# Designed miniproteins, single chains, continued (5), part 32

Each design is a single chain, and the fold is of that chain. pLDDT is the mean over its residues in the fold that is shown.

## One batch from the design tools (miniprotein)

Design m17092
Fold by ESMFold2-Fast:
Structure m17092 (fold): chain A 79 residues (1-79)
Amino acid sequence: SDGLVLIEGLHPETTAEDVRRLLEERGIPAEAVYVPRDAKGRSSGIAIVELPSGELAERAIELLDGELYRGRRLKVSPL
């Protein structure tokens, strides 16, 4: 029930599908990925990820927080 994480520092061109693949490459199956977009379809560089468990949320944070993705450092935190 606490399987939500916030990812910050994404490239503005990053899609929900890109984030899902990033997680799947690290062995983390995401239930849902939401990348907020403005009225012009632009990303703010964040994603909200729903994972099946808090244990998987902890692993996502451990594996991705501080990592470089598309030249930018990710910040991953519990939501």
Scores: mean pLDDT 84

Design m17093
Fold by ESMFold2-Fast:
Structure m17093 (fold): chain A 83 residues (1-83)
Amino acid sequence: MMKTVEVELSSEAANEVVDSNEPRHAAALAGYLIAKAKEAGADKVVVKTVVSKENAEKLEELLKEGVKLSGSDLEIEVVVLEK
């Protein structure tokens, strides 16, 4: 029932958001994902990227907080792609 949109994020972009650990960087990416979900009519975004499991977990947490701060109910999931 939930409509999902998939977004592929480069390992460089994903690691930059995690490494900076700045709420503004995560919020900007969350805003982009919210816009993509709205355009697609989706309730969930699956972010696919090539990063370590630890960085994927940190990225997901940062994006969920960014979505929450934006007042959106959008569901976020980060999935690690194998090299």
Scores: mean pLDDT 78

Design m17094
Fold by ESMFold2-Fast:
Structure m17094 (fold): chain A 99 residues (1-99)
Amino acid sequence: SAEDAAIDGLVRNFKDILRIEGVYSDEEIERIGEELRRLLREKDYDGVIKLLEEIKKSSNPFVKALLDGLINMVKAKSSLEEMEGVAALARAVLLTVKR
């Protein structure tokens, strides 16, 4: 479905952002990504917020700002497609400035 495609895109971009940041192991990134996927599919938005707040504790300032933005989008009931777009843009920025 379009919703499943947006969830897949959001999770993929999110995992890539965490890999670029380099705080988590590949195994931890896969677990975090699959937990985010599960919470989004279940529409457990409170669980999504809690997961993002936990990740924020170990994040650099750019990733913290992104996570705050995503948390606010969840609270504002923004579309999954809008959230995926923001995550994709953040990934593109990180790939450019991390060189």
Scores: mean pLDDT 87

Design m17095
Fold by ESMFold2-Fast:
Structure m17095 (fold): chain A 105 residues (1-105)
Amino acid sequence: SIEDLLNQINDLVSEMIKLAFEDTKNNPEKARKVSIYGVRLLSLLTELYILHKQGKLTPEKILEIHNEIQGIIDEMKKFLSKDNQKKVDDIMAQIDKLIQQIIAS
């Protein structure tokens, strides 16, 4: 279901936020920025869920929110180690597949 796909995206984004926070926790300035990006990401996922419950989740809206999520993740990645940037890219690839499944449904 679309709800199951949205829940999977939520889990992947939560994993990514935890990874980013653990990477940056020894640098207070970076950790604060990562936390702000995390809040923004969770807000966008909540918007997707609200749109779905309202029957307003269109391919256009999915693409707009997906592009915003990609932009935030690209900014967040700048604070991470090279190894964790790769892990974030792998998680993002999984999110992209789930987004395409929602659009195809």
Scores: mean pLDDT 90

Design m17096
Fold by ESMFold2-Fast:
Structure m17096 (fold): chain A 80 residues (1-80)
Amino acid sequence: SMGTVTVDASQTTTSYSVKITVKIDGEEEVYEATFEVSSPTPESTSPGTVTMPAEEAEKIKEEAPKLIEELKEAYAKAKA
């Protein structure tokens, strides 16, 4: 059994958005977050999709909320 993880990220001068989609055996879970940022340069990244065993996709699914929180902290510190 296989899973897929798709990561979409984009940044404007005022916001950063990230979307992590984990799909396992037809079940899809999405983690989305948008943070306020102050950046002179907008950035965009092409979506990345990775296929992996379902067990590894489950692990990513468990870790995704933590990664989003860590990213929020990083952006908060960057504003200081």
Scores: mean pLDDT 71

Design m17097
Fold by ESMFold2-Fast:
Structure m17097 (fold): chain A 71 residues (1-71)
Amino acid sequence: SKKEEALKLIEEIIKLAEGELKKIAESARQSLENGDYVGALAGLRELIELAEGEIKELAEKAYRLVTDLLK
């Protein structure tokens, strides 16, 4: 499912991230697991704005998947 794919992408971000970015990613994972898609999108958007490179790319992919869950 798109939810499972988004969770997998967030787990990859958690493995790559340190400090504040890791905390944001962990919060986004919890929101998504709990069905709080708005909370998950807020966390993923923060990652997109603050991160660079691989973490940003993974966050953008996860954001698209979670957005599709609201449609």
Scores: mean pLDDT 88

Design m17098
Fold by ESMFold2-Fast:
Structure m17098 (fold): chain A 86 residues (1-86)
Amino acid sequence: MSPLELELDIEVGMLRISVGVEKMLGRLSPALEAKIDAALDAIRDPTTPKEKQIALLDEAIALAREEGLPVIAKNLERIKEILKKE
């Protein structure tokens, strides 16, 4: 496992925890959940281009900010920065 792969796995795990908390509190919209799921599916698919992975993350970040979920937005931004380092 490369250091970047480990860092990515940790940040994805942190995102999943934050998503679970906001969902439990009834704050996670179905639209935001769908965009996060699409971004995470793209990241785990090695055939998806990096540009597409980043675009899906940007869509999820924008919606998380619009919905006032800054912790989720920050988790997604950290994942994006790790992908840009590859």
Scores: mean pLDDT 84

Design m17099
Fold by ESMFold2-Fast:
Structure m17099 (fold): chain A 82 residues (1-82)
Amino acid sequence: MLNEKELEAAALLLAAAVYYVTGRKEEDEEERRELLEKAIEYAQEAIRIAEESENPESPEAQNLIKAAQEIVEEARRELAEL
């Protein structure tokens, strides 16, 4: 099972994913920007927490980091097109 920091990172990753999905569907440009910026913020925090976990090289921690990095890359790409 995930350790406490990995669970915290997973919760932040879930929040980032929700902001990312909501931002992609938002029709208002300003609200879309705010939601995508929040997705990046939460995903970056998830990466930081996972890297600070007791075993950052674990498959669980690495999977969280990879998923969060993908959200950052996709959200930044969407923002660059606004």
Scores: mean pLDDT 84

Design m17100
Fold by ESMFold2-Fast:
Structure m17100 (fold): chain A 59 residues (1-59)
Amino acid sequence: SSEEEEARKELIEKMEASLPFLPSGKEMIDWLKSQGFSEKQAREIYYKALSEFMKSRSE
């Protein structure tokens, strides 16, 4: 959904802005839950964002 896509982009921006110290997975998942996502949705969005962020840094 558009909301999930926006949240994914926001998490990637948060990760980049936090370098060299990444926020914990718990912190990012808890933030997603505060935005109205279920725990399952929050985990899925988080792992997608993390995967995309790590791939961009390995290039």
Scores: mean pLDDT 81

Design m17101
Fold by ESMFold2-Fast:
Structure m17101 (fold): chain A 120 residues (1-120)
Amino acid sequence: MLDEVEKLSDEEIRELIEELNKLLQKLKKESETDPEARKKYLELEINLGVVALIVAVTKTLVKRGKISEEEGREILRQMLDTHVAALRKAGVPEKVIRQLLAYGLAAWRGDDELLQLVFD
């Protein structure tokens, strides 16, 4: 859940994002020869894209003064929690769910350095 990830230290969040990047790079490389790895790689890329889109749209609405920071944070929480509930039902491991939430939190906070770790 996003609230649990938000309670993590900056170091723990960074470690989750670094592990996510390593998983992406591994799956990307394996996708060259393994159709199952390619499917997992594309699914992870799509889920990262969904998280990034939720954050980007919500941040833009806050930046443009259409909603408050507090309203934006609550919308972000509800949308990400809904998305991760669907991922759990689909059998995505809890570790990967936590990594996706850490990525979303870094994007929400505008930590461009951490975000660059995911897309080399």
Scores: mean pLDDT 81

Design m17102
Fold by ESMFold2-Fast:
Structure m17102 (fold): chain A 71 residues (1-71)
Amino acid sequence: SEADKALERARKAAKEAEEKSKKQGEIMRQMLKAGEEAVKKNPKIGASITGVLTIAGETEVAVLEEKEERS
């Protein structure tokens, strides 16, 4: 879908960030964990969190680690 193409572009940006600095990758992983815990404690607040894209981006970065980009 069209939304899937937007996610693919986000994946490329996330990969570049991680390649530049592994530290950013680790930070993103910690953010994902903190976000998940926050949603568990405050589901109402989680609904208003626009950081869902950040979580999706972190997941895509993990997928990229297993496979390479297309040239």
Scores: mean pLDDT 55

Design m17103
Fold by ESMFold2-Fast:
Structure m17103 (fold): chain A 77 residues (1-77)
Amino acid sequence: SLTDLKMLFQLVIQALHQDPRYRSKVPELLEILKKITEDNLLEMQEYVDELWRKAPKEVREEIKGQLDTLRKQLGVE
């Protein structure tokens, strides 16, 4: 969903902000996050999925932990 995509992308951006190698790209990614709408959802989903696949394992594990916590809080009903 749009909400899930934005949440995942936000967590990826937060993790990248902690890495000096990717910090310079964070403003661009935040701009893209603001432009995610229903009109470009499919394109943005592909983009976020690609970033996720290319992210370092350490970053992915951190984000997985955060997503798992959020899913438990939302009590997947």
Scores: mean pLDDT 71

Design m17104
Fold by ESMFold2-Fast:
Structure m17104 (fold): chain A 70 residues (1-70)
Amino acid sequence: DAFLERLRTSRSMDDAERLALYMLLRDIGPEELRQQLLELLRQAGKAGATELDDEMLAVKQQAIDLVEAA
């Protein structure tokens, strides 16, 4: 998936990209990890951050890995 590959290498994520990743996570497991990642994506969106710190980069990587594994 070209979208996920592009997200992997990016150090920033806009609102549309966060929403797309959130939607991809909604229907996949494991449930506990999914809920944790969704909550962190919501917090990033509320902060209006386009540049990701190391914590958000780790969350993005985990979310992409989970989507690709599903």
Scores: mean pLDDT 73

Design m17105
Fold by ESMFold2-Fast:
Structure m17105 (fold): chain A 100 residues (1-100)
Amino acid sequence: SEQLLKKVVLGLAAAEDLLALLEDPNTSDEQIAAALRSVAAMLRSLARDPRVPAELAAQFEALADELTRAVDEKASREERIALARRARQLLEELYRQLQA
């Protein structure tokens, strides 16, 4: 599970970076879009890992789709912040389970 732990830590870092970008009004749309896509890719990678519980994997896949849609549809800052916070929450839950 060391490789899985590394993926979760990278995902948490990506979600935190996304939140920091979203909280900065001077961040470009291109930087926000890249960060949203990065978090979505990390969540999809975790969803495909057989060591991740099926119900949590399904939540990662659904959230990755919502993050991708947020880029494509130019979702509001408020919606993007909510998605980023949900990503952090789900990654923290997986991290907690792996530390048990």
Scores: mean pLDDT 88

Design m17106
Fold by ESMFold2-Fast:
Structure m17106 (fold): chain A 90 residues (1-90)
Amino acid sequence: MSEEEKKKAELKRQIAVAFSLAEKRGLTDEEIAERAGVSVSTVRRIKKVALGLEDATIEELEKYVRLLAQALGISVEELKKITDEALKKA
């Protein structure tokens, strides 16, 4: 409904798509953490945020998108494009 709520929803979709791509590559939470340069507990927190189990600011969500893009070896722009294409199919 608000522009802020819409932005948060878009960022959460990007996070969900990133984890889907990681799963397709057979990456564990530990491998994602190592590639992103964060702790495994941080990866698990990001998953909870994407599932709506924990809240996060837009700034935190944007940081999480950057960390996951790094773990996947792609740019944030590429991750956004993949997410936008998935939304067009729906």
Scores: mean pLDDT 84

Design m17107
Fold by ESMFold2-Fast:
Structure m17107 (fold): chain A 85 residues (1-85)
Amino acid sequence: LEEELEELKKKVEELLKETTDPIVKNALRNLLKAIELALQGKLLEADIHIGIAEISIGVAKLIGDEKADEVQELLDKVKELLAKL
């Protein structure tokens, strides 16, 4: 579980480096923060950042950002792992 979260963290960091859209960057930054907080055992704080990331991804989808689906897949994977904690 911790190893899977660390792998997702690396994928989020890589995607963040390739992303120029501020809305998608905000989603990725909040997703990254959620993973970091979860690794520290701060699950309530992690859930808050997941919620912010979900809202940002929702906005990105509404404006037709092509990266929104890729970020959604990462978010869904993080949510699956957090549900096991």
Scores: mean pLDDT 82

Design m17108
Fold by ESMFold2-Fast:
Structure m17108 (fold): chain A 91 residues (1-91)
Amino acid sequence: GEALREAIDAGDAEKVREILEALTPQAQAAVAASIADPEKAARAQEVVRRAFERMIERAGEAAAAGDAERAKELIQREIARLAEEVEAIRA
């Protein structure tokens, strides 16, 4: 959200990590709630967890380097990939 964008623009890698770590269980719960099959829901939660771990590492590094545009691009790319993988699980 807006807080994440502000942290990235500030180059605050610690704050980027804190925000994404806090959002991880919320994103997992939201995806699980959207999938009726419990086995598919569990697989989707794992996809979310791995995507957020990659975002924390890679976007955090880009933010620390002062490259706000790269950090935002990495997050957008991971979110797009996550959406595709979750839809594949639903199918």
Scores: mean pLDDT 86

Design m17109
Fold by ESMFold2-Fast:
Structure m17109 (fold): chain A 86 residues (1-86)
Amino acid sequence: RHIDDEELKEKLLEGLRKVAEQEIERGRNPEVWRLFLEFLDAIENKDIEKVKELYEELKKLDENAAELANLLALSLINLQLEPKIS
């Protein structure tokens, strides 16, 4: 569901960045989490083309991270990265 509160979106993005940075520091899937950080920055900047490009890179590395990225794009910027199955 789309979130229309920009302050809430900003707080969610900050929380997710902190988690990603902690996982990178611990050496857990650092390449995936670095791409995820770039994805969060693209969401915050409403850079739709960059969001799509980073989603495709996440999809190649980790399907679970790509699913989370798709849900975040839908919730935070109302962008559907994968077409709905009818």
Scores: mean pLDDT 76

Design m17110
Fold by ESMFold2-Fast:
Structure m17110 (fold): chain A 72 residues (1-72)
Amino acid sequence: MSLEERRKVAKEIAEKYKEEIDKHSQAQVDALTDRSLSPEERAKLVAEHDKKMEEIFNKIQEEVDKKIRELE
């Protein structure tokens, strides 16, 4: 499989999760800018959304690796 084909597969899989990633990213920005939250509540929300995004990125990598193996 060519590098270009691998990049295309990675992009297609990443786009599938883009809306979910954007939601968590926006929630972190909202938490950081919300003056009604305590510093501890803000840190907790940021950490929770960071963890969710990390899980999504791991799923993307696993799906990419699986598809590349299936196409070889």
Scores: mean pLDDT 80

Design m17111
Fold by ESMFold2-Fast:
Structure m17111 (fold): chain A 58 residues (1-58)
Amino acid sequence: SAEIEALGEEAGMSPESARTAATMSPGLARGVALKGGEEAGKPEAGRRLAELLTQAAP
């Protein structure tokens, strides 16, 4: 959670938005993280968040 929130914040997401993304399906969570990172001008942060969210999937 703390790592997801930190990466989400770096990707221009609020802690609440990052937490919500973690509850989405892996595909949706990845899309949101990648778009957030691009919009924040930090695509690497979005990519890392997307990777973390997909690894958290069962």
Scores: mean pLDDT 71

Design m17112
Fold by ESMFold2-Fast:
Structure m17112 (fold): chain A 57 residues (1-57)
Amino acid sequence: MVGVGRLPAPGDTVFTFESRPDTPELVALAQQAADAAVAGDLDAATELLRQLAELSR
C-alpha cells in the first residue's frame, strides 16, 4: 500500500463523543460537555472534552 489516507480532517469529534458514552464518569463528562455546547459555551465544552481525552488514556 502506498498509504494515501482517505480520512478527512476531524471536526465532528465533539458531537461523536456524546453519542457513545460508556464509563459512568465519561457519561457525566459527556453530558456536561453536551450541555455546555447546547448552551453555546464552546470553551466549557472544550475543557470537558479534554478531561474525556485524559480518561480515555
Scores: mean pLDDT 64

Design m17113
Fold by ESMFold2-Fast:
Structure m17113 (fold): chain A 85 residues (1-85)
Amino acid sequence: PVMPLSTMTSDQQRLMNLVQQIQNQLITVWGIDPQMANNIIRLGISQVDQNQVGIRRWQQVLRNMSDRQRQALQQVTQTIQQSRS
């Protein structure tokens, strides 16, 4: 479920804006399908959060990634990590 924006912290709002920008970049620049882009972003967030349960879940969904999708995942993970550093 989507939380109302009024209940989110400024940091959560910045992350949501960053996620939307990354999703648009993955679709328009990388040519990645919207559902796959969303799955890649969720795995990237889980990796940055060191959430092992999330990582395992999304790795199972994404087990057959192409080289392009794998490169996109690496860039997404780095971008999210940099935004929190």
Scores: mean pLDDT 75

Design m17114
Fold by ESMFold2-Fast:
Structure m17114 (fold): chain A 73 residues (1-73)
Amino acid sequence: MKEALERMIKEARELVKQLEAMGRTDVAERVKKLIDEAEKAYREGNYEKAIDLVQEAIALAMRELKELQEKLK
């Protein structure tokens, strides 16, 4: 469980970097906020909440990145 959650947080942070590189700082900030909340839940021992928040962060970032990539093609 811990390893999976750590991998998801790392993946979400990589997606934030991509969003920032593409100029979507507003969405990047929203994703970062979800990651911060997930890390707080993890520190509190609420692993289920942490996983849910990280999944929401990844889903939000992936949808935005896909839309941006389609506009560039």
Scores: mean pLDDT 81

Design m17115
Fold by ESMFold2-Fast:
Structure m17115 (fold): chain A 64 residues (1-64)
Amino acid sequence: SMTEKGREALREAADIARQYWEQQRQQLLQQRGGQPPSLQETRSMFVAMAQVFGEELDRRLAEI
């Protein structure tokens, strides 16, 4: 059904956004010698993750 395909698209888009977040977080931790990201860096990562999520979701929904 369209609802099932929509839920699958949401799950896949969320998973890709989560992978992007974790990759960015790991890169920043390495650059900072294990120190946590700043609040500004965290904000920027959330904005970028939200953009990746939206782009991936839109792409997948267009294929339904």
Scores: mean pLDDT 83

Design m17116
Fold by ESMFold2-Fast:
Structure m17116 (fold): chain A 109 residues (1-109)
Amino acid sequence: SKKELELEIIGLLLRAIGLLFDLEQMDLPKEVKDALEKALKAIIEAARLALKGDLSEEVLRKVVELLNKALDYVEKALKSKDPQQRIDYAQKALKLAEEAIELIKKALA
């Protein structure tokens, strides 16, 4: 249902905010930290836009899929020990969040 999808987006928003706070306390290379911060901020923006708009259930379901995948890549980046792989995962997370933002903007136009 639409309400269940909205609750799922709220859960994803809270998870992204929590990860952003955790990231500030982590000793990571600046480039990795900056990439993850950009990805998490994009995920937060996508979730905020989805919750403020009157989106169809189909669009909400697609946003949930994209943001879940984006957060999975953020988690993979945080678990990786290779700096280049961390950046690659963060970039994939950012692309998925940007896709969600574009989908929402198109649906609200």
Scores: mean pLDDT 90

Design m17117
Fold by ESMFold2-Fast:
Structure m17117 (fold): chain A 78 residues (1-78)
Amino acid sequence: SVEEVVKEAEKRIEELLEEFREKAKGKSPEEISQLADETQDRILAILGEAERKGVPLEVVDELGKKAAERFKEILEEI
C-alpha cells in the first residue's frame, strides 16, 4: 500500500540521517559538507522511489520537509 511505502521511506531516511550523524562527528567542515551532499542524494533517491511507487507528490514533498528538518537538527548537534 501507499502508506506502507511511506513508512518504509521514513524509516530508511531516519537510518540514513543517523548514519550521517555518526560519520560526521569530529569531521572537518569540508568533510561534513561532502557527507551532507552524499546523504541528501541518497534521501532524494528514496523520495524518487516512493514517487515511482505511487506516493502522491504532496506526500513526497512532506517527507522531504521532515527529512530537511531532521537534517538541520543533526547539523546543529555536530
Scores: mean pLDDT 86

Design m17118
Fold by ESMFold2-Fast:
Structure m17118 (fold): chain A 88 residues (1-88)
Amino acid sequence: SLDDILRGIGLVLRAIGLEFDIELLVKQGKMTVEKAEELIKEAEELVREAREALKTASEEAQELFERALKLAERALKKAKEILEELKK
């Protein structure tokens, strides 16, 4: 249970950090196709990890993993939208 809670917190923080990195790169005009593709891969990995964790998560940690999944999916959508804009 405690291990699940700590892992859940870790995934939430990683997802928040990823969204922050996306926003910062856009704001600084440093976002490139290559960086957007790397951020998509990172977000896809977070989504995968959160989904896998939810299959075995303790009741106490389940909300943390659900939150991590939603944040990771939001970051993934944002990175994909940015990539499409860069290819135009």
Scores: mean pLDDT 88

Design m17119
Fold by ESMFold2-Fast:
Structure m17119 (fold): chain A 85 residues (1-85)
Amino acid sequence: SDTLKSNLDTLNKKRKSVESVVNQDDLHDLFVKGHQMLLAGESLDSVKEKVRNEAIEKYGLSEEVAEDIVTMFVSDYNVLSLLSS
């Protein structure tokens, strides 16, 4: 659908923007930690907050970039969780 294509295009733009300012190894480490917290039974809302805070506090990223990272993390989690409703 047009809506799905628009959402994917938006996510791809956010991904490229984040990758231009964040080291890919650091981004990967953030995502791995987030996924490990979800596997340990933490709520998605709790994990989103922890990923945002680590991006700002540990990696020195702006709040806007941290929000884009959280958006990408949720998108990647949803793709990996195709069987969850």
Scores: mean pLDDT 76

Design m17120
Fold by ESMFold2-Fast:
Structure m17120 (fold): chain A 79 residues (1-79)
Amino acid sequence: SAEEKLNALIEELDKAIKKLKEAKGKPDEKQVVNEIVEKLDKKIRSITSETLAQASEELRQKVLDKVGELQELLKELLS
């Protein structure tokens, strides 16, 4: 279902954010960033516009908020 797909995405985004925060300043930071970016890019691309349209507004907003949080963290780590 759309709800299951988006909840799974939110869980993966939360795990990625935690991993990135944990890797910050460590020797493997760049490797962790690259692995997470590649994995999440593939997963996000698998979510269709139809899936988003069928989901609740609240659930859609949670996904957008988590994606935004991840993007800000990645900008900080890649600069």
Scores: mean pLDDT 78

Design m17121
Fold by ESMFold2-Fast:
Structure m17121 (fold): chain A 100 residues (1-100)
Amino acid sequence: SSIINLLLKKDKDGLTTVELVIRALKLVEELGRMPSVEELSERLKISRESAIMAYTLLVFLEEEPESGIVLLQKMLEALKLNNAPEEDIALVERALERLS
């Protein structure tokens, strides 16, 4: 799938979109709220550019839940295809349940 290939492409910081969203979702659960761009950059130890992308993706999931479900389903597919850790799979499944 072309979308799965895009989700698994590494950015300039060496992170895939899937890895970025997983780290951002972990921080959302830790804080119990939407993180700021500054918190994403500092807590995840990523560039400001990657933090802006992570923030934008989190906002997209909140504002466009139907489209967000499709994105999270494709991420779940990519994680399972790559034998990702069970905790990462469970995190995306919990995010899907919150949007459903």
Scores: mean pLDDT 82

Design m17122
Fold by ESMFold2-Fast:
Structure m17122 (fold): chain A 85 residues (1-85)
Amino acid sequence: SMEQQLKLDETLMMTRVLRVQDALLNPSLSPEEKLQTAQDSLETLKKIREENPDMPEDLKSLLDQSIEYLEWQIKHLQQLVEQQK
C-alpha cells in the first residue's frame, strides 16, 4: 500500500542519515570514503523524493531537512578532500 511504501521510505531515509553520522565518527574511514557515503545517501534521498511526489507534508519536510543536512555534510567533506591534494 502507499502507507507501507511511505513507511519503508521513511525508514530508508533515517538509515541513510544514520549511516553518514556513523561514517563521520569512524576514524578508519578516509575523507574520500566519508564523502562517497554521503553522496550515495543524498542520491538515494533525492530519488525517494522524486518517486514520491504525493507524500505527506510531515514526511516531505523530514526528507527535505535530511537532504539539506547531507548537502551541508558533503560541502564540508569536499573541502577536506581538496585540502589533501
Scores: mean pLDDT 78

Design m17123
Fold by ESMFold2-Fast:
Structure m17123 (fold): chain A 81 residues (1-81)
Amino acid sequence: SVEEVEERMRELHKEALEAIDAGDFEKFEQLEMELAHLATSALATLAPDSPEAARLRALLDEISRELKEKLGLPYRPVSGR
């Protein structure tokens, strides 16, 4: 279900943050790939204009932003963040 996908995405996000804190960038890369695959696979099964697809996209954007901030990388390169 979408709720199970959201829960797993949040779990992967937490594990990714912990991997960054530990300096385990190999594990971080594996978790980032798993998160991207999970989100992409789930979105492919949903109608693009559905509330469920909107929720998954919003969660993916939030996670991506927080991971970029944690790594000291700009989320939007043009914004000078």
Scores: mean pLDDT 79

Design m17124
Fold by ESMFold2-Fast:
Structure m17124 (fold): chain A 86 residues (1-86)
Amino acid sequence: SLEEELQAILRLRDMERPAPEILGPSVAYYYYEILKKSEEEAISLALNVLAGLHPDDIPEAEELREGVKRIKANPELAEAVREAMS
């Protein structure tokens, strides 16, 4: 649910191994939309984070792009990422 996703994003700092479906798009969104990195660099950075924490469950770059679009479409998720990553 959206509420569960919001709580998962807000807890990113407090989790040793966040779920890849939450961590990946959040890291990519942070680098791309907040730090204004290129899309290629933001996706690459997110994939590197996921490779370190979830080496057996690394998503495709396209899945991360779709996750970023979802965060952009949901202001509540976007604010949660900004709060957790700032």
Scores: mean pLDDT 82

Design m17125
Fold by ESMFold2-Fast:
Structure m17125 (fold): chain A 95 residues (1-95)
Amino acid sequence: VDPLDRLYRLSPELQALLKQVGVEKEVVTLDEILAAISEFIIREKLQEPEPEKSDIIDLSDSPLKDIVGKDKVTGQELGQALLEEINRNGVEVEK
């Protein structure tokens, strides 16, 4: 099964945090989480405006900082931190 298509039941703490970025569901795919976070980053203009730093996301004033533990990350670092958090605090659900 593609990891992006796997269903996860979020912990109450993770659900509350992800709800702030637009994830309203308790049971979600990783793809849905990444899509919501991508939309949040675009909406809040969290990417560095400089072309040379367009891969850098500023999390300083974002609830996502609580997941990653860093003020600035790349998209890859954010994706990896989210996957690790979901694996620790989420439970995979069978359909």
Scores: mean pLDDT 71

Design m17126
Fold by ESMFold2-Fast:
Structure m17126 (fold): chain A 58 residues (1-58)
Amino acid sequence: SKEEYAEGAKRGAEAAAKSKSAATKRVAHWGALDAAQLSGSEEAKEYAEKAAEAARNA
């Protein structure tokens, strides 16, 4: 559901933030993006943006 995909985007953002591996951050970022696109919610998009920021700082 939309809410389940938003939760997926949140989990991806958390994984990207806490990982110390650049490769893991990138995978988590792409996962959060996919979940946000499937959710369509603004909340999920914000999580995908946070995951992207964590990946850029790797």
Scores: mean pLDDT 80

